# Designs tried in a protein design run: designed miniproteins, single chains. Part 101

Each design is a single chain, and the fold is of that chain. pLDDT is the mean over its residues in the fold that is shown.

## One batch from the design tools (miniprotein)

Design m3503
Fold by ESMFold2-Fast:
Structure m3503 (fold): chain A 65 residues (1-65)
Amino acid sequence: GPARERAVEILMTRLGLSREQAERAVNAMLSQDAAGQQLLVRLAQRDGGLSEEQQQALLEAVRAA
């Protein structure tokens, strides 16, 4: 849906992830599983550099339809 597509684009833009990596992370988060949300956060941290504010902006954008 629109939230998924928007999240993929933002994740690619902000984190420089490939589309495949972005889709995996977004699917994990959109499953509304705590482990999935933590996976997305960990992925962002491993790419070295989303601030807390950028992570919050990503979550907000994903939940906006």
Scores: mean pLDDT 61

Design m3504
Fold by ESMFold2-Fast:
Structure m3504 (fold): chain A 85 residues (1-85)
Amino acid sequence: MQEAIDALDKAKEILEKNKNNINENLVILILDGLDIAKKSVKEGNLDQAINILENIKELVEKNLEGDIAKEIIDALDKAINTLKK
């Protein structure tokens, strides 16, 4: 499951690097969700982690646009697809 954790850490890094261009409350909400998903992965609650990540993906799709949104979504999709294996 290290590949899924690495993908989540990448999503977090992209978000933190671009935080000054994103609504502060949205950044906090997504970061908190990523931390909860990462904890769920580490505890073996993969279905819960997938559901949390799919909800974060929808939040990003509704509230962010352009290359930043695409990079975060791509990282989330990598995590979700890894957890579904």
Scores: mean pLDDT 84

Design m3505
Fold by ESMFold2-Fast:
Structure m3505 (fold): chain A 83 residues (1-83)
Amino acid sequence: MEELEREINAAIAEIHAAVAAVTSGMPPEVREVAVEAAREAGLRLDVEKLKEFMKRVAELAADRSLSAEELRERLEEVRRELE
């Protein structure tokens, strides 16, 4: 149990570091939307699916023609598809 908890915590820390790395170059409004979407995905997805979600976050956030509202809607759709 303690070993499993350590492994889970390490995986969560890795995901948090990946979120920070992906979002660090974003405008503040886009970053806030991406971080909130990642937090919500973390509550519903396993670690493997969450990594795939973060890859999609990076791809969608690179399209700076999207508004913060449009980005939020598309990230919510991706999260639902991965559930």
Scores: mean pLDDT 70

Design m3506
Fold by ESMFold2-Fast:
Formats: structure tokens, sequence, C-alpha cells
Structure m3506 (fold): chain A 86 residues (1-86)
């Protein structure tokens, strides 16, 4: 039930972001801040402010964010890898 509540909250953020025209990075920051992942939220904001064209940094932060979400949702590393392969 806890994992289901977390999924529903993430879906709400995604819906709101779509309705507001927010970027994927802005959505990621809001989700990270909501779950108390302040360090990842800060790294995402710093990326947009300082090095938005750094494709390698963008990939690194995206991977960190996705890994953190998988842990919060109770997804195992194996299940997460299967979802990424789709």
Amino acid sequence: SEAEKLRQKIEEFAKEAKERGESMVELAVRVAEYFGEDEIAKQLRDYEEKDPDDAEKRRELTRKFQTTLARLLGVTDEQFAEEEAK
C-alpha cells in the first residue's frame, strides 16, 4: 500500500507538470523534493543553472533520479533494468 501511494503521488506530479507545461527536469526536482531527496533536487537545479548543455551530466543525473525512484517504489535493481530495456 505504501508503494502504491508513492506511485499515485508521482502520477499526480506528472499530470500537473503536463498541465503546467513544466520541463522533465522541473518535474524531477519537484518529485525529489517531495520525497526528501534534497541532494538530487539540488544537483538537478545546479545542472540547469550552470551546465544545461552537458549531455553526460544530464544522463548521470537522470540515472541517479531513476534509481532513487525505483528504490522509493520498492522496485528491485533487476526489475528496474527490465523496465529500462523497454
Scores: mean pLDDT 70

Design m3507
Fold by ESMFold2-Fast:
Structure m3507 (fold): chain A 147 residues (1-147)
Amino acid sequence: MHLLLLVLDDLSNGAGTLAARVIRETLEALLPEGVEIHTLSVTAPAERFAEAARTAVERALRDHPDIQALAVVLLLRSDRLSDEEREALLAEVRAVVEAVARRHGVRLIGVHLLTVRDILDPADRAALVAGARAVAEELAARLRAAL
């Protein structure tokens, strides 16, 4: 089974790359042999995440037509948006990704939000790593129920 893991990051500081790595390594440890994980990280401003998600997923599904499952993770600064704006953004990206996934016959496993205030702070970095593991555990549980 081929999984696309898309990470969208509004941070230019490598937090998206760290989250993507932790999620991938945790999924590789939790999934059975023969699950291949394609990881894509895209930096975009939060107001373009829906457009960036659409473009990135449509490209990845053309380049890898064997992808059967899709997971999306949004990474935001904790101070960037209100809780209402985060829920609205998560709903918008989910709707766009579901429409693309459905068009291509790909299963959407989840759309998740991670937040980090400062990746240079060791506590905020540890919290991001813990959040990224919890997202990977949830994605692995949903994937195993879908095999």
Scores: mean pLDDT 94

Design m3508
Fold by ESMFold2-Fast:
Structure m3508 (fold): chain A 75 residues (1-75)
Amino acid sequence: APPPLSPEELAEALAALDAIMEKAGVKREEIESLTEEQREEALKNALENPDDPENARAGRLAVLAESLRVVRELA
């Protein structure tokens, strides 16, 4: 297993995720409300119909939700 993030690395990772979320136009609350099933469907729909702005946004939310989960598990 990879070593856990240092407190400094964790803070930088969280700040980077916050910056990505702001650039993507998504809020942390939207990410935290997504279920695993909703994330999987959103990613599938984004891959099948990338030109649909709703599918693209939902897929982006799903990726950010998983990234946030991984960072929290490494804390």
Scores: mean pLDDT 72

Design m3509
Fold by ESMFold2-Fast:
Structure m3509 (fold): chain A 72 residues (1-72)
Amino acid sequence: PLVLPPLDEEEVRLGAKLALALERSEELKANKAPQSEFDKLRKEAEEEVAKLDEAELRALAEELIARALAEA
């Protein structure tokens, strides 16, 4: 069994940004969006993650990771 150490708020935020950007980029790719839309998505993901408190941030990161694993 894989056990991860407790995540620091900054580490959780980084993981959430990456997972959120990855999920959204697949939708933009399906729509053949220009690079400017990917840049917007990245900025929006950073702003969205910055608004979350620690518990919400961790929950979001875990949801996005679980969703990515389910689609793999």
Scores: mean pLDDT 65

Design m3510
Fold by ESMFold2-Fast:
Structure m3510 (fold): chain A 62 residues (1-62)
Amino acid sequence: MDDVSRLLELLSKEPDVSDETALAFAFALAALPTRDRASLEALGRRYGLSEATIERIEALVL
């Protein structure tokens, strides 16, 4: 719960991420069977996140 809330707060501050995209990404990340840098980068790019945003998420969850 806390990790999802922190992730949503981080994404809500990113100008390139909509609230809908942030929620969808957070749920997709929570459902991801393997959490590694490559999987997270692939997921972030799928949702249209910038490299800078992906790096911030990596620092938060990895």
Scores: mean pLDDT 74

Design m3511
Fold by ESMFold2-Fast:
Structure m3511 (fold): chain A 76 residues (1-76)
Amino acid sequence: MAAAEEARRRAEELAREGLRLVEEDPVAGLEEAAKRFQELLDEAKKGDPETMQAAHSVLSEGARRIGRLALELLAA
């Protein structure tokens, strides 16, 4: 229970930070956000399936929002 809640909270923080990074630099921000998301997912994979699912769910929604913002900033 506590591990899944912590993973979800970390994922929410990374998603918020990812949006800020992409607003500052869409290309470098995407690369940095992707690295941080992968690190959290790699940590979550070592835990229970519920912890992985909680992190993946939040990060997937975050990635969708970050990707849309990046496309809007990069598209002419």
Scores: mean pLDDT 80

Design m3512
Fold by ESMFold2-Fast:
Structure m3512 (fold): chain A 63 residues (1-63)
Amino acid sequence: SERQELQKQIQKLMDEASKLFSKYLDIKRNETNDKMREERDKIQEKINELNKKISELMAQLRS
């Protein structure tokens, strides 16, 4: 069903965001150069985009 497909998509995006957040924390903890800082910032942007998509899909489930 469409609802089940949306739930699976939400879970997949949440799992992706969790993995990226773990990587973000690892880089932040061990940050020693500008390249690592840039990589951390890019990961944060990706997490923000995923969270926005999750919110949009959750709104569709509530409709």
Scores: mean pLDDT 84

Design m3513
Fold by ESMFold2-Fast:
Structure m3513 (fold): chain A 107 residues (1-107)
Amino acid sequence: SKSELYDKIQEYAQILATSEDPKERAKAAKELGELLSQVDDEHLVKQIVPKLVELLDDEDPEVREAALEALSKIVKKYPEIVKPLLEEKLPEIKDEEVKKEVEKILE
């Protein structure tokens, strides 16, 4: 249901913000990529996507990869939300492999 979908999105968003476990953050990022691709709520997507963009600089490479996967899925439905945030973040990205994958999303 829409209510259950929304509750799961909020739970995973909270895990991104509070979990010290990179495995939990990576799982939450991947799940948010799937769930936000199912939602017809631009306001909700605008609230969550910036959190996923920040994970592109996460200390853990699996979290960075999970964020990249999530953003690659969400951009297909919401390019007008995802692309401007990635363009702004691009010069700040420290990992060269992540930077190249973001450049591919932007093409």
Scores: mean pLDDT 88

Design m3514
Fold by ESMFold2-Fast:
Structure m3514 (fold): chain A 59 residues (1-59)
Amino acid sequence: MSEEAKKAIEELLSPERNDPRFEKAQELIRNKRFDEVPEDSKDFAGQIVRYLKPYLEDF
């Protein structure tokens, strides 16, 4: 996994992140539920999880 992708995931999962838009994405990643995100997902959380999915398997 690239260092940039790892850092992005760690920053996204930071307990100090207070932006509610990231809360759903954080929950999906922490619980390894990224496979539940539809390919046609149009919500912000789904788009983030889909973008990071190739790196999440190695996380």
Scores: mean pLDDT 66

Design m3515
Fold by ESMFold2-Fast:
Formats: sequence, C-alpha cells, structure tokens
Structure m3515 (fold): chain A 63 residues (1-63)
Amino acid sequence: EMEEAARRMEEEIRRALVEAGLSEELATILAKYAAQEAMKKAKDAEELRELMREHLRNALASL
C-alpha cells in the first residue's frame, strides 16, 4: 500500500537527515513534508519511493 510505503520511507528519510546532522524536530518536519508531497503526486508505491528519495537527495544537497 502507498500509505505503508510512505510511512516506511518517512522514517528512513528522518533517520538519514538526523544522521547527517539535522535536529530530530527539523528532520521529522522535512520527512513528513516529503511524504505528503509524494503522496499527492505518486500513482503507486514505487513512484512514491522515487519521489521521496528525490526529496531526501535535495535536502542532503542543501546541507
């Protein structure tokens, strides 16, 4: 399910951002934003994962 994929990816992104040096609060906000945006655009779980990975790459590139 897309919702389950979004939840798993959200936690993965939050974890990666915290490991990169972001606060837990900011990492949670960014991961949640990525999940919400990906859910609006994705047609299936695979596309959702690709969109969320793109959000993670963009966030990490900004650090």
Scores: mean pLDDT 81

Design m3516
Fold by ESMFold2-Fast:
Structure m3516 (fold): chain A 72 residues (1-72)
Amino acid sequence: MEREAAEADVKRLPEVLERFKKALEDGDAATSTGLILRVVGGIISAELAGDDKTKEELEKALKEMMKMAKES
């Protein structure tokens, strides 16, 4: 269940990144912060599930989000 949920989070990463970019463009700090926390939660969940592949993909997404925030 937890492992399947973490895989679903990876499949939704493009949607999460689009929403994060829009939140940055709109100046919506609450939504942008919430999306970062969601990805961090996914990393912790993947680590607890022993899913190194999902953890790596979520860590890449987090780095991309932080880069977007610096460029906005």
Scores: mean pLDDT 76

Design m3517
Fold by ESMFold2-Fast:
Structure m3517 (fold): chain A 69 residues (1-69)
Amino acid sequence: MDREIARLIQELLARLGEEVLPVEEIIREARKYNLLGAKAAAYLAAGKEEEAEKLLKEMKEKQEKLVKE
């Protein structure tokens, strides 16, 4: 799963004409953020900062909600 997600991210970067990151780097970043973080890393790598920030903000809000409950 992680390797397949990393390959999709790498292909997305290539299609967008962005710098293509090695699959290993993408996998390492994905592991820091878990599966939801893999998507955020893909947006960041693709230069879509707004999408990445929105996803990271949602992840933070979800964690804060769990602590308050």
Scores: mean pLDDT 60

Design m3518
Fold by ESMFold2-Fast:
Structure m3518 (fold): chain A 64 residues (1-64)
Amino acid sequence: SKKKDLEKTLKRFDELIKKSKGEVKKRLEEGKKEVQELVDQGKYDEAILKSTAEQIRYIGVEVD
């Protein structure tokens, strides 16, 4: 289940990247890459923590 949840989170990152620009887009791309690498290594708990930190960072610099 953790792996499937992380795959859904990575898809959400792709959607956010498409809507973002400049430094925010670059940061999201870097964050997605780091989360994907952790998933590929089977480090699901670390991947969840990293994805949460990236989402919090995104919310802190973007407004709806």
Scores: mean pLDDT 77

Design m3519
Fold by ESMFold2-Fast:
Structure m3519 (fold): chain A 86 residues (1-86)
Amino acid sequence: SKEEVEKIAREYIEEMDKLVLATLLISTAEEGAAILAQYKADVKKLEELVKNKADAETVKKVGDKSLAALEARLAAAKAKRAAGIA
């Protein structure tokens, strides 16, 4: 249903918000700008999928890809801080 798809998209956006916040706390200004740009693009993509009546499977695939990309950015930021890279 549309309501179920909207709920799935919202849950993905909430998890993305948490990852973005965590990454921004340990990021440089340049890294922060890059993650915010990706976050805004991915949120817009999920919102457009809901607007265009995409199925739950499509939203989950796009959401999973977005979360994986944001998790990779968090891991990279953590690795740079651990190595003493500004």
Scores: mean pLDDT 87

Design m3520
Fold by ESMFold2-Fast:
Structure m3520 (fold): chain A 81 residues (1-81)
Amino acid sequence: AAGLGVLRIEPPVAKVGETVTLTLQSSGPATVFVDGKKIAELPPGTRTVEIKAEKPGIHTVTVRVETADGVQTLEVELKVE
């Protein structure tokens, strides 16, 4: 079974200075990274994280979930214009 059930970023295209919402559903503790920098640690369940669009370009949002079967990693792209 997947450790992460939902991973969504809205809006997926933002303007500099806007806030985007990352929504995730995980069976275990989750850690969120933007461009390799840790921004949040979350307990299991359905959680949201706000990310401020600070710089133009394509940014990688990485979610690392710890499960009994090991670590699951998923990535979503955020475009900032």
Scores: mean pLDDT 80

Design m3521
Fold by ESMFold2-Fast:
Structure m3521 (fold): chain A 60 residues (1-60)
Amino acid sequence: MLSEEEALERARQIVDESKSWEEFTDRFSALLAELRAQGVPEGTIQRIGSFAVDLYLEKL
């Protein structure tokens, strides 16, 4: 199971490495699916999601 810290680092890496919105959403959707499959609480997933989206928009 990914820790919240590991999930946040993976989200940040996806933001940093993604060159397009399509690439970001594809990679990010895969991360969210992995977190859900591992039983990570939805509230934690929502926080990670908001963090990643905000960080990507700041990068643009």
Scores: mean pLDDT 79

Design m3522
Fold by ESMFold2-Fast:
Structure m3522 (fold): chain A 86 residues (1-86)
Amino acid sequence: MEERRRLEELIERSGERGRKAGEEVAKAKGLSEEEIKEEAEKGGREARALQILRLGVDPEKVEEAREILKELSEESRARMEELRKL
């Protein structure tokens, strides 16, 4: 049970870093405050998906993460590059 909690914390922590990456990319583009929030949410979602794939511990979540990553756009690539700096 505690292992699940620890994995959830790792995934959530990755999500927070992803949100920060999305925020930085949006700010660099000079986007509005609302658009910055939207990019942050996308970055968080993508970072959580990447962490789930790395952990590989829940087949259902891994499948969902794979579907999320299949929809990566040019915007997603910019967010992932920013995530590497954090």
Scores: mean pLDDT 76

Design m3523
Fold by ESMFold2-Fast:
Structure m3523 (fold): chain A 68 residues (1-68)
Amino acid sequence: SAVDEAKELILKVVQEGDKEEIDKLVEAMKKLNISEEDQLRILSASRPEDLDFLSNSQLIELAKLLKE
């Protein structure tokens, strides 16, 4: 599903991303008005279920911004 693909992409960036990829994720989170607390939760994610606090729409929009 698009949501599962979005979670996989976000986790890949968090776990394996270089500085440029992580900076891109941070800017994407800011663009979507994700709170600083929730930004830290995303950056601390180790498993797909750690992202379940985000809506499906937020996950899909984050993935779209990361693919740009």
Scores: mean pLDDT 87

Design m3524
Fold by ESMFold2-Fast:
Structure m3524 (fold): chain A 84 residues (1-84)
Amino acid sequence: SVSEQRRLSILEYIASLPRSVKYVGVKELAEELNLSVSTVTRELQRMEKEGLVTLTKGGVSREDAIRALEDLGVEDLRRAVERV
């Protein structure tokens, strides 16, 4: 579904960022993925209810995004995790 593709896009983007980036906020995700803030917020809230991530005031942690992708059997972005 479009929602499932969107969820993967969010997690993959966060996981692809350098190790120096600990958290990614809703506004950055909306801008980078060309989505509305409300759409990103709804998807993150759904993923939190499913136990995939913890949503904080700072957004979602890179570590949570990587673990969520591993739990879903998606590890493509582990290769992007080295530059800092």
Scores: mean pLDDT 78

Design m3525
Fold by ESMFold2-Fast:
Structure m3525 (fold): chain A 77 residues (1-77)
Amino acid sequence: AMSQQEIRSFIEDAAKQLKAVLPKESHKELNDIAQTLIANADKLNPLTLESRLKEAISVAPSNPQKALDLFRAAGVQ
């Protein structure tokens, strides 16, 4: 199981990777999603989080909107 620190690090690393690929206009939404996930890190399922973050990063170059949706969904059970 991931620690709270590892969960935060995964979210921050995913946000950094997405920010490098996503258009500048999406950066505010990306940052808002990341902050919401970090604020609720204690309520997140680590396995679902990691899976969704990896999926978001993988689709970001081809579908920025889907990547943001997957990043947001990482916080949903």
Scores: mean pLDDT 80

Design m3526
Fold by ESMFold2-Fast:
Structure m3526 (fold): chain A 68 residues (1-68)
Amino acid sequence: DDAQIRAVATAAREVYLAPEHDIARAVAAVLAGLISSPAELPSAGAAMRALPDELVAQARRRLAELGL
C-alpha cells in the first residue's frame, strides 16, 4: 500500500532524525508485515534492526519508485 509506505516513511524521518537507512528499515518493516502504521515505529526498533539487508534494499528501491 503506497499510502501506508508514505505515512511510515514520513513519520520515520521525524522520529529518528537519522540517515536514510533508518527510513528504509521502517519501510522494510512494513513490507515484512511487522508494522502497519506510524504509531508502531517507537516499539519496532529491535525488529527493524534484525531485518535482512535484502529487504532493506527492496525498501530503498520502493522509496525511490515513490519519489521519497
Scores: mean pLDDT 75

Design m3527
Fold by ESMFold2-Fast:
Structure m3527 (fold): chain A 87 residues (1-87)
Amino acid sequence: TAAREALAAGVVEAVAEAARASGNEELAELLELVAREAARSALTGAEASEEAIEAAKRLEELADTEEFKKALAEAEKRIRELLEAAA
């Protein structure tokens, strides 16, 4: 349980850092919120909050932007490095 919670927290931090690296603070906050709520839902079975649903809708509107694509690619890289370090 503790190891799963630590991994989930690491993934959330990796996504947030990747989004900040994109230079868009709004995107960073939205991605961190959605990642945190997704991790919480996966660990506890809780339903997504209205705030998380609204953030996810906003992210869908940004999905075609270069900033979002850059943040996603960087997040995938950081998550891969985290998983490799944990293996």
Scores: mean pLDDT 73

Design m3528
Fold by ESMFold2-Fast:
Structure m3528 (fold): chain A 76 residues (1-76)
Amino acid sequence: GLPAVSAEQAALAEAVAEEVRAELADRLDEAQVERVAAAARTAAAQLLAGGVPPEEAREIARRAARALANALLAEA
């Protein structure tokens, strides 16, 4: 891949992880927040690398992160 495209994809994946971390900081413990944020980053990066448009990749990754967070909250 082109370095510029890869850098932009990485930045978007990190932005999704930061959004998820900020949303969940008051609801989950530190380890759970990092687990969900890491999952969101990985999902976004994989979708972007696979050619999914940025906005669609972001929505899919955030939805997956919310599903994981909801499962962790249900265990409380």
Scores: mean pLDDT 77

Design m3529
Fold by ESMFold2-Fast:
Structure m3529 (fold): chain A 97 residues (1-97)
Amino acid sequence: MLSLEEQQKLVGITLEVLKELEKKGIENMSPEEIEKLAEEYRENPPELKITEEQLEEFKRKLEEVAAEVNANPETTDEEAMKKLIEVVKEILKKIEE
């Protein structure tokens, strides 16, 4: 099991990657570019202070999106990323405000 600090770090990386995807548009980034961006944030992770409750809510929503994508192989990468971006927007609003 990941520690709270490791989970917060992974969530921070995920949020920053998804913010960049929204900014550039999903259609303008390849999976390889997304992976490279995630790797850059793993090497120098963003400082994101989230509560344990917010972290658990984010994990739950990510697991729900992953389950939907895995249950429906016809879901495109673009559709999956749009679902993740919406989750990120909801969680960031709760963290920042």
Scores: mean pLDDT 70

Design m3530
Fold by ESMFold2-Fast:
Structure m3530 (fold): chain A 69 residues (1-69)
Amino acid sequence: MKEELLEAESRGSLAVMGAYISGKHDLADRVHEAIQRALDTYKAGASEEEIRKAIEETLEEVERALKAL
């Protein structure tokens, strides 16, 4: 779980950087917000299901950003 969260954060950070460099600030903000939500969900002690869903949502935003670049 924690390893999956850290991997999603790392991938998301690269997507944010790519979006900013491309001038796609809205995409960068969406990915960043998804990462923060996943981290907040984990820190709040949410269920494994909720944490996994937040990670999946983060990865979906990463894919959307990469497709739009």
Scores: mean pLDDT 81

Design m3531
Fold by ESMFold2-Fast:
Structure m3531 (fold): chain A 66 residues (1-66)
Amino acid sequence: GAAEEEAYEAGLAAAKENGGNPLESARAGMQKATELNLPGPVGFAMGLRAAGEVLGISAEEARALL
């Protein structure tokens, strides 16, 4: 939904600023999820999806870099 896309956009902004850093992207997604009353795991997943997009890899591969 719209709130999950906002968490993704927060993760994407962090990923672009930090060269696809999965930890920073996941943190940004989780922080936005908390602000929007989404579960933490949703924000974490959206942040990793964003890191994967910047790095050209899957979200699961981005998670493995943590």
Scores: mean pLDDT 85

Design m3532
Fold by ESMFold2-Fast:
Structure m3532 (fold): chain A 90 residues (1-90)
Amino acid sequence: SLESLPPLEQLLHYINEAFRAYAQGDEKKAKEYLEKAAEYAKKVTLEEAEASELSPEFYAFRLRQAAELAEKLGLPDIAEIFREQAAKLE
């Protein structure tokens, strides 16, 4: 289950789901997934990112993409969380 995955992997999952919902025209669901992603973003550490099979730079890139989507959907506080976490991974 998702609860058994590290916060970094849960973050990536919810970012992916947000973009999928947005692509399908479901802005309400996209916002819900971005809010979930932001909760997990706050729990991610640099050490977790460095231990992952994907680079910290990859996660920083995905966080910045999520921040852009959050801004477009009128969620500036969520976008700021993603930008702050991306900065910690660079």
Scores: mean pLDDT 84

Design m3533
Fold by ESMFold2-Fast:
Structure m3533 (fold): chain A 85 residues (1-85)
Amino acid sequence: SDEAAKEIESLAERAKELAEHAKKLAEEGDILGAQIDLGVAQLAVGVAKLALKKSDLSEEQRKRVQELIEEAEELIKEAEALIKA
């Protein structure tokens, strides 16, 4: 449904925002804050993936959500690399 698609998309966008914030905190030396935001971003990605798998979305809606999840996962990897450095 359109409602379900919007909810999943919002969750994926939230994951991306949290991963971006984790990168910023890591660059500023707030490693603990970065780790917390990264953990929440990872959880949000997991929930979005599960919701995407269980939801009957159109091909276009599915692609949009998948792109957001992929962007969030890339940002998570970048944040992890900064925390590890």
Scores: mean pLDDT 85

Design m3534
Fold by ESMFold2-Fast:
Structure m3534 (fold): chain A 82 residues (1-82)
Amino acid sequence: SGRERATAAAVAAVLAGEVEFTKRLYEKGGISKEEAKKELENIIEQAKAVAERARELGDERTLKRAEEVIKKAKELLEEIEK
């Protein structure tokens, strides 16, 4: 439905913003490495749920956005481990 597609797209956009916010906050020393990792792991799990929903709805655009969120969050986790 249009409402379900709009909701999935909105959640994907929010999660993308949360990755960027977590990165900035960590780089400025506003959160610990452990807190940043937990937040990114939560974002990945939420983005996986959005990706599954987008697949069910046939929403390729939202699927790509959710997959990009997962990729960026995983890349940031690797940066934090360095």
Scores: mean pLDDT 88

Design m3535
Fold by ESMFold2-Fast:
Structure m3535 (fold): chain A 115 residues (1-115)
Amino acid sequence: SKKEKLIEIVKKFFEEMRKAAEESTDPDELLARIREITMKAFKEIIENLPISKETFDYLTALGVAASLLAQLYRENPEKALEGIERIEKVFIEGLKNDKPADEIVRELRRIAEEL
């Protein structure tokens, strides 16, 4: 289903984010990898989901997640793995419960404020 495919793409996005955070020793390399992982996820969503406002809203939510993680790596890198785990959990649970992208974005921003 559309929902199952979106969840699959988002899970893979966060798996690649965790790997990048664990393997990267250089901040510039890490930020470049975050951009590549994010663009790849955007491409997979565009290629696999219908062209709709809902799809573009979820692209926006994924972009917000990527931006929050990039900011976390710059300001508080020791919390990066915790941040990935918490943001992934809220995003995936939101998708499973059919939460609109705007609600997911609000929850992601609250997590970022707590980190």
Scores: mean pLDDT 85

Design m3536
Fold by ESMFold2-Fast:
Structure m3536 (fold): chain A 82 residues (1-82)
Amino acid sequence: SVEGARETGEELIKKAKEKGELTVDEIGEIIQKNAKKMGEEGARALSGGLLKVMDEKKRRESLTAEELEEGVKIGIEELEKE
């Protein structure tokens, strides 16, 4: 669901703010933990948004809170499109 994906994005951003950044493994664990809440489409859209930011910023290992905010926004906007 859009709500599940948004809540998962908020969890990612909160943890990145606490730690400075989240590794790809930590991001993957949070997404997997929340997969049922997001549904398949929500998980795919959120992951897609994060991957776009990783590619654009040439990130391979981690994302900052700001980069996660960008990726979450992209993923949620994609979910809200018909």
Scores: mean pLDDT 82

Design m3537
Fold by ESMFold2-Fast:
Structure m3537 (fold): chain A 71 residues (1-71)
Amino acid sequence: PSEVEIEGGVTIVHAAVGLTVARLQGNKEEEDKYRKLLDEINAAVQAGDAERVRKVKEEIDKLTKEFNEKE
């Protein structure tokens, strides 16, 4: 597998986990944010865009940190 396929796959899982946690908490705003990022990472992987994959991964990491800080 290419770097895009490996990093993209891992990032998809991270976004999906974030989405699931937000749903379980009933946090619709965070759920919508993770859903958008999940859509973006799927598009980046399909396009084979390694730079976009890295940027979406960074955004997911930032969102997760912000969410943890606000608890």
Scores: mean pLDDT 79

Design m3538
Fold by ESMFold2-Fast:
Structure m3538 (fold): chain A 60 residues (1-60)
Amino acid sequence: SKEEIFQAEADLGALYLGFLMGVISLEEFEKRAEEIKKRVPELQGLVDDTLARAREKAAA
């Protein structure tokens, strides 16, 4: 549903912010992002892009 997509986008953004702030590890972020992708497949592209950005940030 549109509500599930909106909530999942908000959840993904909050998780990414938590990762950037050092509140959660890259491993925990990856795990939670993959759970969002499984629950809301319509967000696969956004999740994959955000995972790529997080991995680039961790590698720098």
Scores: mean pLDDT 86

